# Designed miniproteins, single chains, continued (4): the designs that were tried, part 37

Each design is a single chain, and the fold is of that chain. pLDDT is the mean over its residues in the fold that is shown.

## One batch from the design tools (miniprotein)

Design m13341
Fold by ESMFold2-Fast:
Structure m13341 (fold): chain A 89 residues (1-89)
Amino acid sequence: KEKKVKRVEIEATVENFSETMEEIYEVVLEAQKEGVDEIEITVIAEKEIKDSHIEGLKKVAEVAAGRPVEVEKREEGGKKVVVLRLKNP
């Protein structure tokens, strides 16, 4: 049985970082309303985005979800790739 997974890809720059945080918050809230089984948010961040900013993205997703979020980080093509995963109730 296939799970209903909401996948979103966001490109984060230093200039649009506040908008990226807002988008993550809204995506999590909307996915919960849709009754999806899992949410996977892939953030492709410029190398200038600091680890403290990545922690901010995780925190925003956790606040929206009301639960811990799993984070995977990697570097690819000179960019930071951050995958936020959470399972809806």
Scores: mean pLDDT 78

Design m13342
Fold by ESMFold2-Fast:
Structure m13342 (fold): chain A 55 residues (1-55)
Amino acid sequence: PAPSEEELRRAAEQAGVSVEEVRRAYEAAKKGELPASIPAGARTVGYELVRHGRI
């Protein structure tokens, strides 16, 4: 399921990145694309959001 806006904010705070970086990482992970330009922390939480819909 798609993560809520609050879940995106929670993930951003936990990873120490912006909500926009988390949203970008989530969209990339959803398509199986993980560009190196995305911070490692945002990439990890984006992947978790795709698999579980929450952090």
Scores: mean pLDDT 73

Design m13343
Fold by ESMFold2-Fast:
Parts: structure tokens; sequence; C-alpha cells
Structure m13343 (fold): chain A 68 residues (1-68)
């Protein structure tokens, strides 16, 4: 069976969310927004039970950061 892409995508989403948070704290708002957008896509594609909620949080963060 091919690798479980759902779990891989969730893990990658968490990583990108973490990178977005670090970049935001450094004042790199455009790069932070890009990382949050990547995280949102990965959480949506993951199919995990809370993936949609995590995706919405990440997407909202990207919008907030872009407004700065």
Amino acid sequence: MPVDESEVKESLGLMYRGLGNILEKQGKYEEAAEMYEKAAELFRESGVPNGEELAEEARKKAEEVRAK
C-alpha cells in the first residue's frame, strides 16, 4: 500500500504553521502569510477529522498577517 499521505500532509501542515509563526515574530509578514497558506492547503488535503478547523485557523492567520 502506498504511504499514508493523510498523516504526512498533517505533519507538513504543522511544520508550515510553525514556520509562519516564526516569520511573523520576525516581522516577515509576506513570507509568514505564504507559510500559513501552505499549512491551510495541507490541512485541507490531509482529510484528518480536525483538518478543516486547522485549515481555517491557518487561512485566518494568513489574512491577518497580510493586513500588516
Scores: mean pLDDT 80

Design m13344
Fold by ESMFold2-Fast:
Structure m13344 (fold): chain A 59 residues (1-59)
Amino acid sequence: RRLSPEELLELMKRAAIELSAETGKSASKEEVLEEVARRTGLPLSVVRRDYEEFLRESE
């Protein structure tokens, strides 16, 4: 399933907040994308591709 830009952004925001709270450090982009993949059950390659497409469309 393809993530919408809004859905992806919200998932990344939640993942970043939770990872930062658990580790006491700012989560890296790769760590956030891996966490989104884990939570959604989507392959990391799909999440990363959707994120890259979102960035291209935002530019």
Scores: mean pLDDT 75

Design m13345
Fold by ESMFold2-Fast:
Structure m13345 (fold): chain A 73 residues (1-73)
Amino acid sequence: SLEELWPEIEAGLLLIELAVARNIVKQHPDDKELVKEALERIDKVMERARSLGLDDTVKAAEEAKKEIEEIAK
């Protein structure tokens, strides 16, 4: 059923959010406001993933945050 697939769908959507945040920062690394918004997006993804027990998604979010912080220096 759709309910049985929902955790996989939600994990996929969270990974898409991480990819969007990464791409925005890579395209505009000097835009401090976009970088801030991207980091806020990742923090929300991380919190949601933790609440759902999606350990691999949490790790992906932590890596995305680290990558963005490195780019924004």
Scores: mean pLDDT 83

Design m13346
Fold by ESMFold2-Fast:
Structure m13346 (fold): chain A 78 residues (1-78)
Amino acid sequence: VAPVALSPETRARVEALALAAGDALLAGDVEAAQAHLREAGALLVEAARAAGDDAAAAEIERHTEDALAEIRAAGAAM
């Protein structure tokens, strides 16, 4: 995982979105879980690119894609 420096505001929002995604999965709402996770990933990518760290942005995009694929697979199995 590539290191990236986050503002407290961005970190708090990403954490809230990750919790919301988890809650959506527990409720069986795969669509909402994917939306929250995608938004969190986009915020992290934007922060990395704003810092000029394209390598970190690429790693974050990859991890977000992997997590979205896992959620889709779990939803498809239901």
Scores: mean pLDDT 77

Design m13347
Fold by ESMFold2-Fast:
Structure m13347 (fold): chain A 97 residues (1-97)
Amino acid sequence: MLKTEEGRERFEREVTVALGRMYAAIGKILEKQGKYEEAAEAYEKAARLYETVPEALEEAAEALENAAEAYEKAGKLEKAEKLRERARRLRAEAARA
């Protein structure tokens, strides 16, 4: 690959991870405000961004676990369990890499 493309791919991954961390931070702020459903949605956005980066699958799983906990606090237990199951699968994938 050309050096320009290699640098862009690396920068794009770094920006994606940084954006994911931003959404995770927003989720934490919303959770502290008692806005649990909005917090869960922010954590889900963080997880989706992390999932596009193979090196960030563990961070994606953690974001899904945080989203599940927030949905549980919002009374959405079935959605929380589905996200916990997805987090377990991502952790298993990360461990095999």
Scores: mean pLDDT 84

Design m13348
Fold by ESMFold2-Fast:
Structure m13348 (fold): chain A 66 residues (1-66)
Amino acid sequence: MSKIEQAALSVAIETGLPFEEALKIVQRGKDENLSAEELADLIVREYGVPREKALKAARTAIAALK
């Protein structure tokens, strides 16, 4: 799997979102060069995931993309 797919799998597991939605989240984070906090805010705002889970998922995704 690519780094994006690995990050998306981690986001899907942490948030409970479908893999396709997690993939969109990770791709947007990469394309917009978002910080972990900015990506977590996006996940909370657009998907209604609790902030604690969203922040953990976002940190894992950003780390995996490096």
Scores: mean pLDDT 82

Design m13349
Fold by ESMFold2-Fast:
Structure m13349 (fold): chain A 119 residues (1-119)
Amino acid sequence: MKMLGEVVYDAATGAVDARLRPYAPDDAARADQPEEAAGPGDEVKTGPLRAEGFEPLEERVVEVELDGRTVLAGVAVAVRREGDRLVALVATAAATEEEAQAATAAAIGWVIEELRAEV
């Protein structure tokens, strides 16, 4: 399962807005996404997030706890500058939608700090 987070940082005001949604088919056409585990025993893989008008920023595998179990998720981040605003796309891939949601939420906090460092 794949999720997309969007983080907008406004350098002029210091305001941050973050949103989370499931991947739509149109999203897959716009970005190369981290690979997810295909089944039991497979490893989650990451690759650079490539989206039109965005530059790859970071990729990593993150470990999240969900219902007392450890989950591995691939996370990739790409950034675009729009005037005084930085827009980051956070793509996550995990075995289930619930796992991908948890991983995206964890990654958004980290991404906010990275965007602040860019300005």
Scores: mean pLDDT 66

Design m13350
Fold by ESMFold2-Fast:
Structure m13350 (fold): chain A 85 residues (1-85)
Amino acid sequence: SLEERIKELIERAKQIEEKLKDSTDPRAQVLLERAKRIIEGLENLLKLLKEFPSPEMKAWVEKQIDLAERTLDYIEKEVEELQKK
């Protein structure tokens, strides 16, 4: 379901926050900010699905989920590169 996809992406973004929370690297702070914005956006999508459940809203939310997933894939790759020894 769209709700389950959103929850999985929120969990992924929270895992990024946990990995970077103690980092003093300025690049980690940028990635943390991006992860926080994604969580906020995804939580807003959950609210929209609850309050305005229409086929049109579901289609639009699905497109937003696809965009958020691509953005998280990028952030996760950048986190992996920062953590390479």
Scores: mean pLDDT 86

Design m13351
Fold by ESMFold2-Fast:
Structure m13351 (fold): chain A 58 residues (1-58)
Amino acid sequence: GDAQIDAAIEILRYKRETEKNEKNKERYDLAIKILEEAKKKGLSFDEAGELVSKEVTS
């Protein structure tokens, strides 16, 4: 649900702020963007996670 997506975004923002590697920061920024777009479209947390996995880890 939206609460799970919001929690994931907060965790990723924290990881981004503490990350020193620029490529890892870009991956966190991309993941946050995908989660925000998925939430706007009304996708489930599982569907949002699949999109992040495809775009960030492929």
Scores: mean pLDDT 80

Design m13352
Fold by ESMFold2-Fast:
Structure m13352 (fold): chain A 98 residues (1-98)
Amino acid sequence: SAELEALLAEAEALLEKAEELLKKAEEALEKGDYEKAIELCKEAIKLAKEALELCRRALREHPDAPKEARFRLIALALRAIGLILDAEMLLKKAKEKL
């Protein structure tokens, strides 16, 4: 379904951006730029939460979706949860150093 493929592509793009931001946050933290690390973590969390909500909505609205598409949505949702947890841990660490 074109709608499901579009939602999958959007969720993947959001998670790729979130992962890049988290990597930049880790680099900023290592360099002692704690304010930049905090800003990047907050943006990564926002994008990962948006991806998670897209996955949840897609699973709810498309219960008859092919198993492959449903497995991809679940995998993206789990990836989003992992990113949120990692970014929140890094955010806490950066804030403790200010």
Scores: mean pLDDT 89

Design m13353
Fold by ESMFold2-Fast:
Structure m13353 (fold): chain A 65 residues (1-65)
Amino acid sequence: SLEEYLEKAKEYEKKAILAHIQGDEKAFSEYAKKAAEYYEKAAELAPEDQREILLEHAKKMYKAS
């Protein structure tokens, strides 16, 4: 569901931030990419008015990875 994809996206984003703080560049890249994938999946299920925001989050995560 949309909510399940959003929860997973947020979880991986938090893991990416923690990995970055710890200097684990490999884990950061992997978690950021996973967060982006889940934001994209959430955007596919989201109402049109929310889709743009979710795609913007995915874009930021891909740029970080």
Scores: mean pLDDT 82

Design m13354
Fold by ESMFold2-Fast:
Structure m13354 (fold): chain A 64 residues (1-64)
Amino acid sequence: SEVAERLVAAAEERGGTLSELELLRLARELGLSDEMLERLVEEAARNGGELTAEQLRALVEEEL
């Protein structure tokens, strides 16, 4: 998935994680659905406000 690759690359560029704010910005730039954005933000909240590159790949590739 191009979306998964872009999110993973962004996380790796930023030391391995993306914050909720970074996820909001990137989701808008990539044209993610509100449903996908909601799931990513919810998962980030469960992980102390950020998601790892590995978590981002898993969530997007599992159609979240």
Scores: mean pLDDT 78

Design m13357
Fold by ESMFold2-Fast:
Structure m13357 (fold): chain A 59 residues (1-59)
Amino acid sequence: SLKEAAEKGLKNAEKALEEGDYATAVTAAGHARKLAEQAGDKELEERAREILEEAIKNV
């Protein structure tokens, strides 16, 4: 489902951010945010946005 895809993308983004791979974190978080938006899951969308903002800050 879109929600499950968004959750997997968010986990990948969190892992990339933890590892200092900011470019991958930006891409994964951005994709997860779009999937969460399409799924109508505002909580996932907000979590993905937070990871995206943190990753962008470090690029």
Scores: mean pLDDT 83

Design m13358
Fold by ESMFold2-Fast:
Structure m13358 (fold): chain A 68 residues (1-68)
Amino acid sequence: TAKAIGHILRGIASMMEGNYEEAIKDFEAAIAIDPTNALAYRLLAEVYEKMGDTEKAEQWRKKAEEAR
């Protein structure tokens, strides 16, 4: 969990900087470490929403709900 949290925090920082590609990589890394981490899925959906990719954002939101 600590390792996944590290990726989430770095991803959030990248997202705040507008570096969405780096944010995606960090959130995907967090999911790879802990596939049950609903927060990482929600954050990935938020990044895609900010990029204007509504379809991918909806897909990741659904995965976040399934990760419970």
Scores: mean pLDDT 82

Design m13359
Fold by ESMFold2-Fast:
Structure m13359 (fold): chain A 116 residues (1-116)
Amino acid sequence: SMEEKARKLRDELMKLVYETLKKFIEAYEKSPEEARKILREGAEQVDRLAKEGEKVSPETARIARAVADALRAMSELVDKNPAEGFEKAAEIARKAGADEIASLFEQMAKYLKNKE
């Protein structure tokens, strides 16, 4: 069904975001450059999911595009102010209706602030 396909797309979006953030944390302490590449690659994967998902769920595709934009915005701040970058990413995700993803970005911002 279209509803089942839309739910699968949402699950795939969540999985991509989670794996991207996991890889980001593992790389961040060793190489801000590597962490930036991970966020950019994650954004490209999420963008591909959005394009492929457009015919199944335009709403999920819209949310995925906003999440990709959030990851790209974050990648520009990795070596400057990563906590602020994740706070901005959370705002972008929340405005798009991606509340669960926004909460993940908020947790990342808190984690990075506690490292100071």
Scores: mean pLDDT 85

Design m13360
Fold by ESMFold2-Fast:
Structure m13360 (fold): chain A 89 residues (1-89)
Amino acid sequence: MDLEETLEELRKVAETDPSQRAIALLDISELYLLLSKGEEAEKYFNEALKLALEQKDSKALDILAVRYRRLGRYDLADELYNKSKEIRE
């Protein structure tokens, strides 16, 4: 119940606040991982990645890099972090 309420609030943020959309999608993905729904988690993670790259959202790219690092994907984490730095320059 608590997790479903959190998912609903995050979906609302993703719909109503474009500046937080990529980050909200990442948080939704993390919650689906905690629920052992890996297919849904991957879907939202990929949507967040695509959106962050298209919008040049350096904050979302930094968060994606941290999550890839936590997953042991250090090469991808470094690549995304470098893209985020290029956007901030």
Scores: mean pLDDT 75

Design m13361
Fold by ESMFold2-Fast:
Structure m13361 (fold): chain A 56 residues (1-56)
Amino acid sequence: AVDELLQRELDLSVEILSLAVKKAIDGELSPEEQARFDELVAESEALAAERQALLA
């Protein structure tokens, strides 16, 4: 359902924001943190596309 997708998108956004803040403070992310950030962004984009398909 759309509500489950929105909740997952919010959870991903919180993790993405946490890593973005860490990068801003530390100047860079570790390779592991950067890989996790990239994974979360890709998943967030996929969920956004799925939500758009459900709303059409």
Scores: mean pLDDT 80

Design m13362
Fold by ESMFold2-Fast:
Structure m13362 (fold): chain A 78 residues (1-78)
Amino acid sequence: SPKEKIEEILKRFREELMAYLEKNPDASPEDIAKQVLALYNKYKEELLKLGLSLAEIAEMFGKIVRDVMLEFQKQKEK
């Protein structure tokens, strides 16, 4: 179903971002922003074809990025 495909794409986006951060623990905010943009461009068209708007895609990706970055920062502070 479209819902299952959307969930799998969002899961892949999260996993790829987490893998990048684990491989690059000292990545700058600029490096992280470039990686997020690359992943956004990789998945954007597929999500649009599944019926999501650009605003919905940006909101979903932004939420995942915020959650991942918050957890990553908490790990670095200890």
Scores: mean pLDDT 83

Design m13363
Fold by ESMFold2-Fast:
Structure m13363 (fold): chain A 90 residues (1-90)
Amino acid sequence: LAEEARELAERVAELIRKAAEAAEKGDYEEAVKLLQEAEELAKKLGEVVKEAVKAGLEEEAREAVQLVVDAVEEHREALEKAAEYLEKQQ
């Protein structure tokens, strides 16, 4: 559980970073695809975090969530540009 939560959090963070790189290059279609993949993995991470908390691994669960939060905060400007692109496509 703790190791699974960390691995999932690292994968989500990596997808966020790759999405930010794609957005920086102006490839907003790729950025959106990577963010959609990150969202699916984040949903799975949420379930693992819930099970980890139930198992008494609250600190490890908190650390995994913080990895994702830090990645979002680090790449906030690029993520905002990708979100603006999505709004125009609607």
Scores: mean pLDDT 81

Design m13364
Fold by ESMFold2-Fast:
Structure m13364 (fold): chain A 63 residues (1-63)
Amino acid sequence: MIPKTLLELEEKAKEIKLEEYRKEIEKLIEEFKSGKNLSVEEEVGLILRIIGLLEDGRLAEKK
């Protein structure tokens, strides 16, 4: 089951103007989707990394 949070992060990733950040976010989302037997800690870790890259990408765009 794909968490609603992951789908929301996919939509936010499409809004990132810096291609480098967008590619990294998309790569992590794909890793999450391909991981059939991820532990809860691994799932949370990937989601937090995606959120961090979204924030970093948005901050980099403001410079």
Scores: mean pLDDT 72

Design m13365
Fold by ESMFold2-Fast:
Structure m13365 (fold): chain A 81 residues (1-81)
Amino acid sequence: MDEEILEHIREAAEAVEAAYEEHPEEAKELFRELKKAVEKIMEGDYEGAIEHLRRAREIAERAGIEEAARHLEEAIELLEE
């Protein structure tokens, strides 16, 4: 379970990194939320992880980083199961 969630977060981070030059401020905000989400997963705080992933998804959607938003939605769905 955690392995699949972390894989989606990794792919979201890669999409954000690819968009960094075009959306530097949104990318920085996204990386902050992704870091917090990973920290919460490592602590076993899945509720906290979902909160940070939802914030990251909103930022990705606002910035038009569609691939990141898609992977973040998949990670959220896996955590809610």
Scores: mean pLDDT 84

Design m13366
Fold by ESMFold2-Fast:
Structure m13366 (fold): chain A 78 residues (1-78)
Amino acid sequence: MATYEEFKQRGDELLKQGKYGAAASAYEAALILRPDDPEVYYNLGIAYKKAGQEEKAKEYFRKALELRPDDPRIREAL
């Protein structure tokens, strides 16, 4: 069985490789196990933005900001 940490790490590795769609899928799997991590929502937003899906990226950046309202990195991404 894959853990939250394994899905998150796989997402991070796939982002580094430029495999943005696969990275998004890995992060979405991580969020099924832990739906309240602002870092995973932020990285999922980055993956969708780099994949050219800007509106979907904004949705995930908004979710990240709802969980961590004072993060300037997330605010700048919106």
Scores: mean pLDDT 82

Design m13367
Fold by ESMFold2-Fast:
Structure m13367 (fold): chain A 79 residues (1-79)
Amino acid sequence: SNAAFSELIALEAKAGEAEKKGKEAEKRGDYQTAVEYYNQAAELYRQAAELAESLGLRDLARRLRKKAEDMLEKAKQLE
């Protein structure tokens, strides 16, 4: 549906913003804030991946799942 596709775009945008904020926090040495944003980005990428899969967008779903995993890895490395 058009609504689901719009939601997918919104989730990807929110995930990207959280990832950006995580990277900015990491660059200034604010590791606690970086961990919080990377975990938030991971959850948003996971939600986007599930929605992409439900829409039959298998390649996009795999890429988004990989982004979620990468965000979780970044968070763990900073703990």
Scores: mean pLDDT 91

Design m13369
Fold by ESMFold2-Fast:
Structure m13369 (fold): chain A 61 residues (1-61)
Amino acid sequence: MEKVKKAIKAGEGVVKLAEALKTPGAEEAIRYGREAIELAKKGDYEKAMEYVKKGEEALGL
């Protein structure tokens, strides 16, 4: 469960960053971050982290 909790925190971090930055990529980053949180809650850690990375890329990170 530790990996799942870390993935949830990472997804939440992407959403919070996107909400703060309000860049053109922010809306997509919020969607990716939310999907990552849902996947992590379902126990799909690997897919959750892929969506976290997509969210970071949408923000130019």
Scores: mean pLDDT 79

Design m13370
Fold by ESMFold2-Fast:
Structure m13370 (fold): chain A 65 residues (1-65)
Amino acid sequence: DLFERIAEAIARAALTNPQAAEEIKSALDGVGYKVEIERRPDGTVRVRIYDKETGELLAEAEVRA
C-alpha cells in the first residue's frame, strides 16, 4: 500500500531529519491529506494519514529509535 509506505517513510524521517518530515506533511496537506506525527517520550514515532474530505484513516505507521 502506497500510503503505508509513505507513513513509514515520514515516521523514519521524523527520527533522522525532522525538517524533511514536516516538508512531506506540508506537501500532503496541500493535496488533500492530513498527516499526524506523534513523537513519544520513549522515542516512538507514530504517523497517521487521513483523507481530509472524508476523514478516513488511510495508513498508520509506528517506528522506534
Scores: mean pLDDT 82

Design m13371
Fold by ESMFold2-Fast:
Structure m13371 (fold): chain A 104 residues (1-104)
Amino acid sequence: SERDARIAELRARRRQLLAKLEEMFKNPDKYTVEEFKQVLLELLDIDREMVEVSRDRIPPEVYAEMLAAIDEAKARVEQAKSKDELFEVFREYVRRKSEITRRA
């Protein structure tokens, strides 16, 4: 289906961004705080679109919790002043996402 094709495309883009983010965290001195923010915000935008595309396939409470987690992570990324803060924001987001999806 067109929806399944879009989800597959979003998953492929997400994998590319995760690989880039892993390389960036491994070599933090090669990148600016602004470059870390850009990659993290793109990843969060993809996660938001994946949740939106799957809206009718997940419980309403899980949908609401996922959007809240993404929006909170975006706000924290925008407010972060260091690469260490961005790493902690990403770790907390991954933890929260895992907890929410285990209840779905």
Scores: mean pLDDT 87

Design m13372
Fold by ESMFold2-Fast:
Structure m13372 (fold): chain A 89 residues (1-89)
Amino acid sequence: VEKKIEELLKKAEENLKFLKDALSGKLHVPVTLETFEKPLKEAREALREAKRLIEEYNLPPEWLERVRKLEKELKEIEEKLKEFSSNNQ
């Protein structure tokens, strides 16, 4: 189960990196809700599934702390996107 959780955490990290790079202008991608929707969904689903597996298998608290850190990053990105969308509506 640990290998599957590592894969889910890596998927979340990769999607969060894409979102951060796109928001910072490091990537030449269209800054649209459509461009951000899929990586946000994939990050959210990966973190939800990782948390579910950690809780079901009663893994050490370090695993939940890793999820919490990534959830915090996701929340910060979502708040930035909401602010951006509100200003450009």
Scores: mean pLDDT 76

Design m13373
Fold by ESMFold2-Fast:
Structure m13373 (fold): chain A 91 residues (1-91)
Amino acid sequence: SLLPKNPEAAEHFREGNQAEQEGKYEEAAEHYEKALELEPENFTLWAQLGLTYEHLGKFEKALEYVEKGLKLEPENVGLKGMKEQLKEQLS
């Protein structure tokens, strides 16, 4: 995975990844949200939060994060695929 450029955001991203590996998805979301506050233009953090909220079963919130990432990169194929998958889960 690409690390955030801001060192504090990168540290929050690492803590989020560790929490996710331990199955602590709510803690992971909090860490990724802190990283995103420091780098709001990093579409990878929006995508990561989308995945984390999907693991929490919060599909509407996951879709919101993915759609915000797509506003930064409308043609991003990974984010488009994630949006389609989440919409299927909500149908």
Scores: mean pLDDT 84

Design m13374
Fold by ESMFold2-Fast:
Structure m13374 (fold): chain A 60 residues (1-60)
Amino acid sequence: TVTLEATFSSLERAIGAALAVIGEVPEAKVRIEGNTVTVTVPDDPEAVAAAREILERLKA
């Protein structure tokens, strides 16, 4: 598994990013702590790239 982490400007943005990851990468597991989203995905380059792209796109 690969773990990705991103910190957002607000809890609302963090929740939005977590929902986007779940919607596009359903095999991912997400955890929100404060404004930080932690995403765990299978060690699949496509799934990792998709999750990383979503986090970077939505990161403030």
Scores: mean pLDDT 80

Design m13375
Fold by ESMFold2-Fast:
Structure m13375 (fold): chain A 89 residues (1-89)
Amino acid sequence: DKKEEAEKAVAEGELAAGVVEGMAGIMRGVAKAVGGLSPEEEQKLKKLREAAKKANELVKKAKEALKKGDYEKAKKLGEEARKVGLEGL
């Protein structure tokens, strides 16, 4: 039960981190293609990059907790990763 909940939370956090990272990548690609972004678009890209970095750090810690059998910690870190990722969008 707790292991399955932790695995699900970590997977959802990893998915959210991946989505934010992907969106930051797309925005960087567009910036290079059109010769830059507006100041507001640059702030959005910075927010996406910061959210992706934070979410990925939380996912890494969650996976380490999961490996150690600390399912409560893994679940909380996975849930925080998901929240940080979604807030970045």
Scores: mean pLDDT 86

